Designed miniproteins, single chains, continued (5). Designs and how they scored, part 48

Each design is a single chain, and the fold is of that chain. pLDDT is the mean over its residues in the fold that is shown.

## One batch from the design tools (miniprotein)

Design m17642
Fold by ESMFold2-Fast:
Structure m17642 (fold): chain A 86 residues (1-86)
Amino acid sequence: SAIEAQLDDAVRRFLEAATSEPPDEESLRAAASDLFTFVTKNNLIDKAKELLVELSKKTPGAEFLAPTFASLDEVTLRLLLHTAGR
């Protein structure tokens, strides 16, 4: 669906920004804020968590994030995305 495609794009942009070398704080804040807003408005935090785990495993340099996202509950994940987007 269009919503699922938008979620995939938001997660991919977030992981790309999180693994940017050199670090790009502005891009990371923007991507985290966009992802947080999207998942909150569409009630997709559960699907976002699953996608963050799966895409982290497949994104070079982001593999170390997969166990972190897998271990977070949905409330903590929301707080993490909100914090990263400020």
Scores: mean pLDDT 84

Design m17643
Fold by ESMFold2-Fast:
Structure m17643 (fold): chain A 94 residues (1-94)
Amino acid sequence: MLKELEEEKKKFEEEIEKKRKEIEEAELPEEVKELELERLRIEEIAYKETIEYLKELIEKGELSEEKLKLAREQLEALLAMARAILKLAKRNLE
């Protein structure tokens, strides 16, 4: 459980760093870049807090492998929804 959770955390942190670099290098208005970076920061915080919460549940013996997978899938769904909203916003700014 903990090893799998650490691997997920590492993959997410790598993805976040790639996205941050892409935003910084994009030819977008500074105001838009600031909002994109702020959104990315919020996603990073939410993910890390979720991971820490799950670790606490594991330490207490309250988390099953099935619950861990469900929590991860829910987080992934929320991130996908955030990306969809941003795609809609970009259409209005183009």
Scores: mean pLDDT 72

Design m17644
Fold by ESMFold2-Fast:
Structure m17644 (fold): chain A 68 residues (1-68)
Amino acid sequence: SMEEIIQEAVEKLEQWLREHPDASLDEMARAISKILNEIVEKNPDLSNDEISQITQALVDTLRRFRAE
């Protein structure tokens, strides 16, 4: 389900952020891109709208984690 895919992507990003507390914005952007690419490769039937939803969830997670 989309909920499970979003949860997996978010958990991967949260784990990466915990392991890289001093990460730069460009390193964070690369991490998001890597996670998104892995999710898309694993789920080739995802629509552009669904990919946008996953991307938004990752961006929202980054904002919450940074408290910015």
Scores: mean pLDDT 85

Design m17645
Fold by ESMFold2-Fast:
Structure m17645 (fold): chain A 63 residues (1-63)
Amino acid sequence: SKQDEAIELLREAYKEHPDSLIEVAILYVKGGDFTNAAKAVELALKKYPENKLLKEALEILKE
């Protein structure tokens, strides 16, 4: 599902960069709050602008 795919991408990103913003994004996705999850991923992308996993997760969350 969209939710499961986003969680997998965010968990992989968290292994690379153990940042609380990524953890918070995962919790929002688990709760079905894709709007706040996307905001958290956008903030994480400001710190890690070239991270492909965060970019892919954001695309899924905006669908």
Scores: mean pLDDT 86

Design m17646
Fold by ESMFold2-Fast:
Structure m17646 (fold): chain A 77 residues (1-77)
Amino acid sequence: SLLEGIKRLVDKGLETIKKLIDEGKYEQALTAADSLIKVLEKFKERAKAEGNEELLQTLDEYIAKVNEIKEEVRKKL
């Protein structure tokens, strides 16, 4: 399903961000997080066009989670 695909994308994106954080590559981790948010925002545009409110809610929750990780990374700079 589209939702399952988005979940896998988010899981892999977060795995990449975590690896960069573990390696002390904080600026690269922020860049990776921003790239993930941009992809999720494109899915939001599609969900809005389709009137898929459930998908919009799920995407907003993922974007919020990525932003939370960005704030944690910023505290380490």
Scores: mean pLDDT 88

Design m17647
Fold by ESMFold2-Fast:
Parts: sequence; structure tokens; C-alpha cells
Structure m17647 (fold): chain A 80 residues (1-80)
Amino acid sequence: SMAEMIRATGEILKLALEDKTLSPEAKGEITDLVTRALMLAGKGDVAGALETLREIQKLVKKYATPDVQAKVDKLIAEAT
């Protein structure tokens, strides 16, 4: 549901900001993508919001800790 996607997006942002291996630059990029995902969800563009969450997932997989990667993967799977 849209509500589940919005909740997952907020939890992903929190996890990314608390991660110690993500640079301030990567955290900024993830914050911008979170804002975009929420805007698309608010417009009813579920497909666009999901594509944006996949972009966040790629950044997290590349730069974040394995623990944060696993939590983000689970949140996206539960929201989809």
C-alpha cells in the first residue's frame, strides 16, 4: 500500500542517516531521493516511487554496512 511505502521510505532515511560508513555526500543523495520518492507517492505515481526506492537500494548496497543493507532490502520487499 501507499502507507506502507511511505513508512518504509521514512525508516530507510533513518537507517541511512544513522549509518557510520555512508559519507555526508551519500547521505545527502539518499535524502534527496527519499524526498523524490515521497513526492511521487503523494502524486499517486507508485511505479516512479518504487523506481526511486530501487536507486536508494543501489546506493545503500554499494556504500552502507551489511546490516543496514539487509534492513533496507527487507523494508523495500515488505513495501512492494
Scores: mean pLDDT 84

Design m17648
Fold by ESMFold2-Fast:
Order: structure tokens, then C-alpha cells, then sequence
Structure m17648 (fold): chain A 56 residues (1-56)
């Protein structure tokens, strides 16, 4: 469901802004909205994006 995918991505982005950068914790947050395999992919992509454009 596209709506659930959007919610998962938004929740992970919000968690990253709050300072949560642990991939497993982000995966658990995304897993509330999408299947575990999709949640893992979202978390890994988000962590990589954060590492490529890190704040000091």
C-alpha cells in the first residue's frame, strides 16, 4: 500500500531528525507500517543518505 510506504518513510525521516540513527531501531519504526523486508530497505537507505549528508 503506497500510503503505508509513505508513512514508513516519513516516520524514519522524523526519527533521523530526532537523532535516532541506529538501523535496527529505524527498521522497527518502519515495520509498524510496512513488511519487515521493506522496512529494512527503507532504514538502510535512510541511514546511507544521512551518512552522505551528515550534520556536524
Amino acid sequence: DIDNLAKASEAVAEALRAGITDPEELKEIASKYVEPDIAESIAKVAVRAQQLQPEP
Scores: mean pLDDT 75

Design m17649
Fold by ESMFold2-Fast:
Structure m17649 (fold): chain A 84 residues (1-84)
Amino acid sequence: AEEDLKKLKELLKKIKDEESKKIAEESLESAEHAIKHKDNVLSQIGSILRAIGLVLDAERKGDKEGKEAARLALRASIQALKSG
């Protein structure tokens, strides 16, 4: 949990796109809240880490469509954290 949050913070620093960074910042806040208030959230946090990885990969490739898909995956992961 704590180690996953540290990794999330490091990946977030690498995001160049402002909109993607704002969504990733919201995912960090949701993950921090979920760790304190919910059981069994490691899978959802893993999904957030993967989605941020997809954002970074799309930025590296200049893939605008892939970046939009990765943002949607991030938002879905945030909702999963709030619902589980």
Scores: mean pLDDT 77

Design m17650
Fold by ESMFold2-Fast:
Structure m17650 (fold): chain A 92 residues (1-92)
Amino acid sequence: MSDLEELDALLDEFNALVAQAQAAIAAGDIDAARALLARLRALLARMRELLARALPTLSVREQTLALFRLIAAEGEVFTLERQVERLEAKAA
């Protein structure tokens, strides 16, 4: 399997977990949202490691696209963290 195919598989898993986290947040399930957020953070770390390993084998265009996708994923986790913090503030 190529590093790009492996990255695509990790991104598919990441998107599925984002959807689950959004559903948990909508339900007000803080514990489920926190558990999913921890899984998203672990997956993001794996994606970063894979990208760092793959970089020497990628064209400049492929590197740019992969980096953009990783930045977008980081932004999604950041947004979800803010939403969980707001739920916790309401529960307190």
Scores: mean pLDDT 84

Design m17651
Fold by ESMFold2-Fast:
Structure m17651 (fold): chain A 83 residues (1-83)
Amino acid sequence: TGLEKLRNGDFEGAIKEYEELLKEDPDNVGALMNLGTAYSNAGDFKKAAEYYRRAADVYEKQGNTVMADTLYDLADLYEDLAK
């Protein structure tokens, strides 16, 4: 599973598996969150920021403003790290 790949440090394999999940459901917040984590561990802070922001957008659509705000702040942090 993607989670097993993340746990074992196979970030490339995890990314591939979560991207496949997003093809079926672009708003799969679990896959978006795990992609943010995988990219951050791989050192791709720009991609990490993109996926955390997309996860925040999903939470915002659901009316979960607390999670949305937290993830927007996290995305901004990773975007700054990418500069």
Scores: mean pLDDT 86

Design m17652
Fold by ESMFold2-Fast:
Structure m17652 (fold): chain A 72 residues (1-72)
Amino acid sequence: PEYASAAEFLNSIGAHLSEAAAQAVLALYARLGDALTAADLQTVPGVGPERAALILAALADPEMRALFERFL
């Protein structure tokens, strides 16, 4: 894996989240997969519209998505 944690990955794309918030994002993705929306991401404390958009843009890239999925 290129990144040591989900938080490190999310920080690399500009979504500067705590470990707890990064784990909540990972849990949402594990549950919803492709159905994950910006509204779902914004239920995580510390994730506003801008961070939600950054996360979704990264997950839309197959290479970035594969890196994130290594933490599932």
Scores: mean pLDDT 82

Design m17653
Fold by ESMFold2-Fast:
Structure m17653 (fold): chain A 80 residues (1-80)
Amino acid sequence: VDTLKSNLLAKINESNLSLSDKIQLVKVINNVFADSNLSTPTNLNELSTILEDVLSGRATLLDLEVFDGIKALQVAVNKI
């Protein structure tokens, strides 16, 4: 888990994205990895795929924000 997080953060830092975009991506990664309910293998695989798509220009930061929001809702529902 920590190794995957470090690898994703390294990819963000090595990218040609603006500083503001890098800050937003780092926040999404930190939020997902901070919550053990969000850090499932399925969620981490989806996050990695979406991040690669954003870094290559195939997707937008909005796609990552929607992913983070959906996973937060899933965690909230599980507490009911």
Scores: mean pLDDT 67

Design m17654
Fold by ESMFold2-Fast:
Structure m17654 (fold): chain A 97 residues (1-97)
Amino acid sequence: ELERLREEALELVRRAFEAYLEALAGSPAASAAQIAELEKIAKVDASALSAGAAQALLNQQRAAELYEELLRRDRAFAEETEREMERLVEELLAAAA
């Protein structure tokens, strides 16, 4: 169902934002599992990243993959989902201020 993919994408955006805030607050070094997954997905050396930075990037990548899946299935629904993601980011930024 398209609604399930939207909910998953929005949750990943929320979690990416939370991880981003942890990175700004001085989160610890990334775990071996986070490094391995990010290096596999992004083809970059992630060993120097904080846990928050690595998790934010992983969640962003997963959200992007879900958005591509939505775009393949229903372009109009994907565009609506993108607007909801943008609105969610604005709300999270306002709450964090």
Scores: mean pLDDT 75

Design m17655
Fold by ESMFold2-Fast:
Structure m17655 (fold): chain A 60 residues (1-60)
Amino acid sequence: KDINLLKDQIKKFLSSKSLSEATSQEAADYLKELTKGLSADEADEIANSAVNTLMNLESK
């Protein structure tokens, strides 16, 4: 899978889910699976996308 598709996929996954306490744990597990076998740069890019999405959804 290309990194752009994975970045968009994680953002849509997180944004479409109902906000809850479980969301962060589900996001962490999903992120870990998505970054499995990716290079460090690719994994970091996807992780940043997930973090930014979570910050927007769960921000103070």
Scores: mean pLDDT 67

Design m17656
Fold by ESMFold2-Fast:
Structure m17656 (fold): chain A 104 residues (1-104)
Amino acid sequence: RKEELIKETIEAFQKAIETAKQASDVARRLADEYERLGLRELASIARGTAKQLENMRKEAEDLRKKAPEMSEEEARVYLDTANKILGGAQATLAGLQAELERLR
C-alpha cells in the first residue's frame, strides 16, 4: 500500500543517513589518527572515504525529501536503494571501527 510503503522508504533512508553520518565521523577520526602517526597516505585515503560517505548521506537526504511525492513504483525502487545504501554504510562503518581499534 502506497502510504505504508512511503513510510517504510522514509524510515529506511533515515537509517541510511544516520549510519552514513556515523561512518563518515569514524573515517575522519581514523584520518586524524593516521596523521598523528605520520601515515599521510592512509590519512588521505581515510579523508576520501569520509567525503564519499558524506556525499552518500546528502544523496539519501535528498531522496528522503522526495519520498512523500513518490509513486508506489518509485517508493519500491527507492526502498531497495535505501536498504543497499544502509548495508554499504554499515559494512564500511564496521571496517573503519575495526581499523581504528587496531591503532589503539
Scores: mean pLDDT 86

Design m17657
Fold by ESMFold2-Fast:
Structure m17657 (fold): chain A 63 residues (1-63)
Amino acid sequence: SLREAQERYEQGLKKFEAGDYRGAVEHYKEALRILASLPESPEVTELRKEVIRNLAEAVEKLP
């Protein structure tokens, strides 16, 4: 559900804030997998863009 994608995204943000960039990446990927299973909507599209942006940032922080 959209709520499950939002919760996974929030878990990713918490990992990022803690400096766990690998953990953030895994949670962001899971959020994207959930979003891919949902019907397209403005809310799904907006969250996907936000997750992708933060995923890119987390990946750049990896060694």
Scores: mean pLDDT 85

Design m17658
Fold by ESMFold2-Fast:
Structure m17658 (fold): chain A 62 residues (1-62)
Amino acid sequence: SEKMLALAQKALAAPEPTWGQAGDHINAAVSEGDLKAAAAGGQAALEMGSPRQTAQAVIDSI
């Protein structure tokens, strides 16, 4: 969704995105009903261990 893209672009533009910002992307995906994007973000957080990679996974799943 447009809201998820805007949040993810903002996080990727930041030098050091936070876990709070990564969580915002997952929550935005859930609120928009995009469970695929939410699941991709959650999996990236567990496997890759970085907020930036979590945000990228949400973008790539939209």
Scores: mean pLDDT 64

Design m17659
Fold by ESMFold2-Fast:
Structure m17659 (fold): chain A 78 residues (1-78)
Amino acid sequence: GEEDVRDAEELIKRAKELIAKDPNNPKNIQEAVNYSTAAGILYSSAALDLADRDPEEAKRIVEESRKRIRELNKLLDS
């Protein structure tokens, strides 16, 4: 539900903060990758919860997940 989306957004925020704080720190990079993976799982859980009740919102959550993870991967490739 909405709680899973909020938790996923918080994990993405934490990942971005770790990369911004020290982009060359291997521990921070690994932690950011772990947060990204966990966020993806939470977005997927939220979409599945909504799939029968609001399929358009479920689709939106899946696309948001893809967008957020791609943005984070771009930062890691910088």
Scores: mean pLDDT 81

Design m17660
Fold by ESMFold2-Fast:
Structure m17660 (fold): chain A 88 residues (1-88)
Amino acid sequence: SPVEMAEKGVELSKEGKSELGGIYAAEAGRLAGNDKLGDRGIELSKQGLSAVGGTYGSMALYQAKDYKGSSLAFETSGLSLEQELKSR
């Protein structure tokens, strides 16, 4: 389900796997019915922009009224930003 995919994205991001976390969050949005936002989020996550990937997943899930999934995808975005800050 989209929520399970978004939950896995959070789990992976907590493990420091930010690229995979962003991909899973964006794929959750795609599964919720927004292929355009999901596909773009996956592409951006693969380019090192996993925080943006999580944001795209969150937007797609929000449009689908999956507020739990949207919140989880947004958490993935926040975790990716924290990792980026710690790398400075």
Scores: mean pLDDT 85

Design m17661
Fold by ESMFold2-Fast:
Structure m17661 (fold): chain A 81 residues (1-81)
Amino acid sequence: SKLSEEEAEAAFKEGKELEKLGKFVEAAKAYAKVIQKAPNSKYANDAAFQLDVIEGVFWIKYATMPSPEIEQTLRELDLLR
């Protein structure tokens, strides 16, 4: 099922609020939902950009101080694409 523009907006805003709370995996899932279920919405490009930013942050963390927790987060993020 595809999201409406209103549902895509709600999911994008939820992602931004989760990101503000430091809940990056949950934020990434919200952004991925916009990308996968509303790829033609005006929020899809912004959601893709935010997901790329989150992935980049965790790749930098992994490169500087690898941990099982960071590795698991990166695997979870990869599954969203």
Scores: mean pLDDT 86

Design m17662
Fold by ESMFold2-Fast:
Structure m17662 (fold): chain A 82 residues (1-82)
Amino acid sequence: GEKALLAGEQLLLAVETNPETTGEQAANGAEGGLKLAEHENDPKSAEGFKKGLEIGKKNPKDPEAALEAAKAALEGAKEGYE
């Protein structure tokens, strides 16, 4: 949905603007986006945010994991919007 896409775009922008963002912080953002995508009945956005959540939780102190998590979330959100 539109709100899930916006959440994914905001998550990636936040991580790119603050390169010290940790995997745990990105995972928290992805969890919020996942709940929003589930509320909008957007399964593709939900899968993207779920993947981002898993990446961030796997490497909670890694800024590279934060960027990968945000990219995965946005990719799924774009697919859910299209």
Scores: mean pLDDT 84

Design m17663
Fold by ESMFold2-Fast:
Structure m17663 (fold): chain A 89 residues (1-89)
Amino acid sequence: MRATKEEVEELFNEELEILKKLGASEEELEEIKELYKKALEGDLEAVKELVRKGFVRLAFAIMDYLGVDEETLEELRKLAGEIAREKAK
């Protein structure tokens, strides 16, 4: 099922609200906003950085919205798996 731009924007806003409630600094919020903007423009390194920062659902929603190839999705799955393994500890 393909993500819509509206679904991606809603997910991004939910993540920002969670960060604000957890006491994220203005600098941290601005960094995430810049990564989101670059990711929507097709910057794959920005998408990977979102995954590294724990925004896995957002990163995959952006990739689904952009219609990226299976090779790129496989790279993100590997990165997400590594992060999930670290977070399980």
Scores: mean pLDDT 78

Design m17664
Fold by ESMFold2-Fast:
Structure m17664 (fold): chain A 94 residues (1-94)
Amino acid sequence: DREEEIALLRKTLERLEEILKKAGLTLEEVENLSYEELLELAKKLGLGAEAVLLILLSAYLRGKLSLEELQEFLPGLSKEEIEELVELYKEALE
């Protein structure tokens, strides 16, 4: 269900923001990291794949990543699946 997926994304975002706040970071700051820097930060903070996904989606929405770069960093997802995740994440941010 779309509503259940949106609720899950919203909860994941809330947990991500709590983890970043404890580390003295903002979501906006991590959206500006390179992919390599993001993976090192995720390892250091114990971020799961779902949290890394949200950071990448946020960076894309902020114009920090192209769709082509996003697809390269998420090779397990089709372009159509990525576009659907972006739309779900936009709704989760409301």
Scores: mean pLDDT 82

Design m17665
Fold by ESMFold2-Fast:
Structure m17665 (fold): chain A 85 residues (1-85)
Amino acid sequence: SMEKLRKEKLQRVEDLEEEAKRLEQEARNYRALSSQHEVLADMSTSPEISQQLLELSRQYQQKADQLEQEAKRLLDEAKRLREEI
């Protein structure tokens, strides 16, 4: 039925928005880790350790960027589905 299809689309929108919210929270956690590693790098007296901590910071930033991009993709999909209802 058309009503069943509409209900299924509404559930899909909700699922996409909740998943995007989870990914955005995970991205914020990686941003915090990146910041913490930058502070640790600044406090390090070893150039080698400082470089390793900065590299980890960059990796966390890349992970956060990827999660934010995926969240945006899910929100864009949710918006398209809402426009079909």
Scores: mean pLDDT 90

Design m17666
Fold by ESMFold2-Fast:
Parts: sequence; structure tokens; C-alpha cells
Structure m17666 (fold): chain A 73 residues (1-73)
Amino acid sequence: MEEEIQKLKEEGYKAADRALEAVARGDFATAAQAIMEISKIEEKLRELGYEEVADEFEKLRNEVMQAAADAAA
């Protein structure tokens, strides 16, 4: 279980990095896809009972979405 959680966290951080990189390039389609990946990781973490970790990724996703909105303005 801990190994699975570590893999989910790694995937979440990689998705966030991809989203921010895509935003920096003006590639909002790729950013949107990466944001969806973060959402799926949040859902899976909540299903596994790791609410605190899921909340952390929800905050990160909101930060990425705000960065995308600011860049698109």
C-alpha cells in the first residue's frame, strides 16, 4: 500500500510539472490533460482513504489551474 501511494504521489507531481510546462509554452490542451490526470490521482487517493494526501493534490491542481487562467488572460 505505501509503495502504491508513493507511485501515485510521483505520478501526481509529474502531471503537475507537465501542466506547468505546458502552460509556459501556451499549450493549454496538454495542460488540461495533465490537470485531469491530477484529478484522477486525487480520486484514487480518496478511494484508498488517504484524504490528506488527496487534499494536497487538490490544492496543487487549483494552483496549476490558476496559473493557466492567468497565462490565458
Scores: mean pLDDT 83

Design m17667
Fold by ESMFold2-Fast:
Structure m17667 (fold): chain A 86 residues (1-86)
Amino acid sequence: GPAADEAGRRAGLEAGKNAKDHGPQSGYEAGFRGGYEAMRAAGSPQAGTDHAGRFVGLGAREAGVTPVEASAMGKGAADGNQAFAA
């Protein structure tokens, strides 16, 4: 719902800020945690992947991360989603 969507966006924004300050590996780690927790909250693998990935990605773009940082965060979120589903 809207509260979970906004929470994902805020989490992505904070992850993006950390990636800007600490580089792509920090972005990957934050993305992984975000993707994992989003899957846990969604209760459905498909809904969790689609929903969490979009809102975390939107927050990261608002933080103004570089393409390398954004790529690392996105990979982290995808890997975190898969780790929960496994």
Scores: mean pLDDT 70

Design m17668
Fold by ESMFold2-Fast:
Structure m17668 (fold): chain A 69 residues (1-69)
Amino acid sequence: KALKEEYEKLKKKAEELKEQYSKLMEEVAKGGSDEKATKAQELLDQYQETKEKADELEKKLKEAEEKAK
């Protein structure tokens, strides 16, 4: 149960980070500032970390779910 909730939380956070990154990338593409480009890179970095954590939890969640069946 806790693993599933943690996985869902990380997945949602990753999705939010991806959306924020996409918005900033569109602004940068329109000739945005270096500050926005830096923020986009920070969001991408956080998205990557969050996704990696989510992937590991997904594996553990699947194992726990199979044991619960």
Scores: mean pLDDT 78

Design m17669
Fold by ESMFold2-Fast:
Structure m17669 (fold): chain A 69 residues (1-69)
Amino acid sequence: MTEAEKAEAAYQKGLAAEAAGDYLAAGKYFAKVTLNYPSSKYKEEAREKAIEAFRKAGQDDVADAIAAA
């Protein structure tokens, strides 16, 4: 599996968790795309979605840390 495939898989898992209402899991998957796959075409979208998901999960400190990175 290439880095692009890994980033896509993590992004899709984030979307699935978000659709299920599991915002904590969604935030973790989106953050994984941003932090581990920074060359991915999903990087910026994943960053925004991670921030939103962590805020919805009540993890404002984590969301702020991602926004500041």
Scores: mean pLDDT 81

Design m17670
Fold by ESMFold2-Fast:
Structure m17670 (fold): chain A 79 residues (1-79)
Amino acid sequence: TPLEEQKEKLTKEIDELHKEIERIKREAEEKVKEYEAKGDLEKKKEVYREMTLRESELTAKIMLLYMKKKELEKQIAES
């Protein structure tokens, strides 16, 4: 049904956002190691700050999509 297709699309979008968070964390970890080796404490702090901000933004998007998915699940259950 159209509602089931919308739910599947939202599920895929949520999964893609989780994968994006994992990519951001891995990239940040590598940059942190690089700056730590160079003794660049300020750049290291900046990497953590940017990672945390991006993670928070993506987490907020995921929460909104979960709310939409939950609403669709209710509509499907009523069918």
Scores: mean pLDDT 86

Design m17671
Fold by ESMFold2-Fast:
Structure m17671 (fold): chain A 73 residues (1-73)
Amino acid sequence: LTPIQKETLALFRIAAARGEVYLASRMDPESELFKRLVENALEIYEDLIEKYPELRERIEAEKAEFEEEVKKL
């Protein structure tokens, strides 16, 4: 895969995980389920950083933005 294809696939996976957390936050942001979904999303970010180290900066930026968004929920 080209670098742009790798980045596109990584961002697509991140977007899907963030979508699930966002939908859960609309139902019950204080639930154990919500906490578990946030943890799973963070694990996906870490896995992608390990798998695509050339995309580390981009993925870490997305992870930081996600963590700040979660703090506001």
Scores: mean pLDDT 75

Design m17672
Fold by ESMFold2-Fast:
Structure m17672 (fold): chain A 87 residues (1-87)
Amino acid sequence: MTKEQKIQKIRQLAQSSSDPLVRLAGEMLVVALEYNDPDVVKRLEGAFALAKSGEKEVAQKELEEALQLAKDNPDLYAALQKIKADS
């Protein structure tokens, strides 16, 4: 699967979800993929999977850990913080 195909699939899954946490994790994951940060992507992939499975507490913790990792990439960190604030 190409990066573009993966982004499209995640965006569709996030947008079709009625769960705000699934939408948030998916939108953050798309942005991390666009910024090419593999460590943040890996954490957000985990958070998105956990959110989809209904494991809200663990998903929220993984989102927080992804934000901490993103601090090493200021542009990505700012983009992720904006998504979180707008959600």
Scores: mean pLDDT 83

Design m17673
Fold by ESMFold2-Fast:
Structure m17673 (fold): chain A 100 residues (1-100)
Amino acid sequence: SPKEKAIEILKNFRKEVEKLVEKLLETGDPSYLDEIRALVEKTIEELKKIYPEFADEIEHRLRVFLDAIERAYKEKNPEGIRRAVEALNKFIDEEIEKLK
């Protein structure tokens, strides 16, 4: 179903974000921030193809979390990055539970 596919996409997104954030915090390399941005855009596009109504509901929030991560990175605030990622992960986990 579209819901089951959306759950799989969100679970994969969460795992990939966690991996990229760990690398970003370890290295400070802005290329990992570019990869996180690309991953957010890819995830939104994948969701639009299978469950467009759900994609429309979450797109703005995903971009807000991305902006928070990017801002914390620009401000050289690793604790801010961690908080933004924790908020994103909580949001994703809550959206997955609503789809079940």
Scores: mean pLDDT 90

Design m17674
Fold by ESMFold2-Fast:
Structure m17674 (fold): chain A 93 residues (1-93)
Amino acid sequence: LTEEQQKEVDIAVIELGAAVILVTARRQGKEDLAKASEEFLDAIRKVAENPTEENYKKAIEAAKKLSEVARQEGDEETARLAENIRKQLEKLL
């Protein structure tokens, strides 16, 4: 794969992960986590459509918020996942 193709694959994997977090949060009735997941999913989809520095920065901010909300909800697994995603997005910049 080219570097460009690898970035597209990485973003698609992150998008799938965000969708899984959202569905899980909704099923668990974690409203704040579901909202943060929706905001992150929207942000990462914008990166997939148009990979600008602005869209990456918005996705990084949304991932940080997702991690913080997950910790507040006691979901340390999702918090760790969101932190790892944030670090991956920073490297793709």
Scores: mean pLDDT 86

Design m17675
Fold by ESMFold2-Fast:
Structure m17675 (fold): chain A 92 residues (1-92)
Amino acid sequence: MLEELEEKGRELEKELEEAKKNKDEKKVEEIKKKMIVLRGLGSVARETGETDLEKAIEKVEELIEKAEKAGADQEVIEQLREELEILKKALE
């Protein structure tokens, strides 16, 4: 579980560098949002255990909902939701 989160984080860092090189500002912003979600959840998983993970998941869900209400890119919202769902399933 945690190893998968770390691997995904490294993949996102590579994608971020590629997006910056290609001057794709939209992709850069999308990847940054994914990295924040993964790092937050991964850090909590490593340091605090299951109870704090539930709290972190709730916080991320709230951020995704706020972003959606603010008219954020639907593709970004869907990817963040997918990432969160994978993490929720892995932690149960």
Scores: mean pLDDT 66

Design m17676
Fold by ESMFold2-Fast:
Structure m17676 (fold): chain A 58 residues (1-58)
Amino acid sequence: PPLSTREQLLLLMYQIAASATEMVLERMKAKNHPLAAAEQRALDEVQAYIAELQQRDA
């Protein structure tokens, strides 16, 4: 089913957040930051929501 306007805006926001988090996470991993694992888990949750919204639109 097609995404609602709210869902389209949320998808855009989550995509922006995921891209920014990926950049931060790469830097954190390079420096062996203690929060890198927690940040990866947060990114995985955001990516799961992005996938769910995209699947509903397919």
Scores: mean pLDDT 81

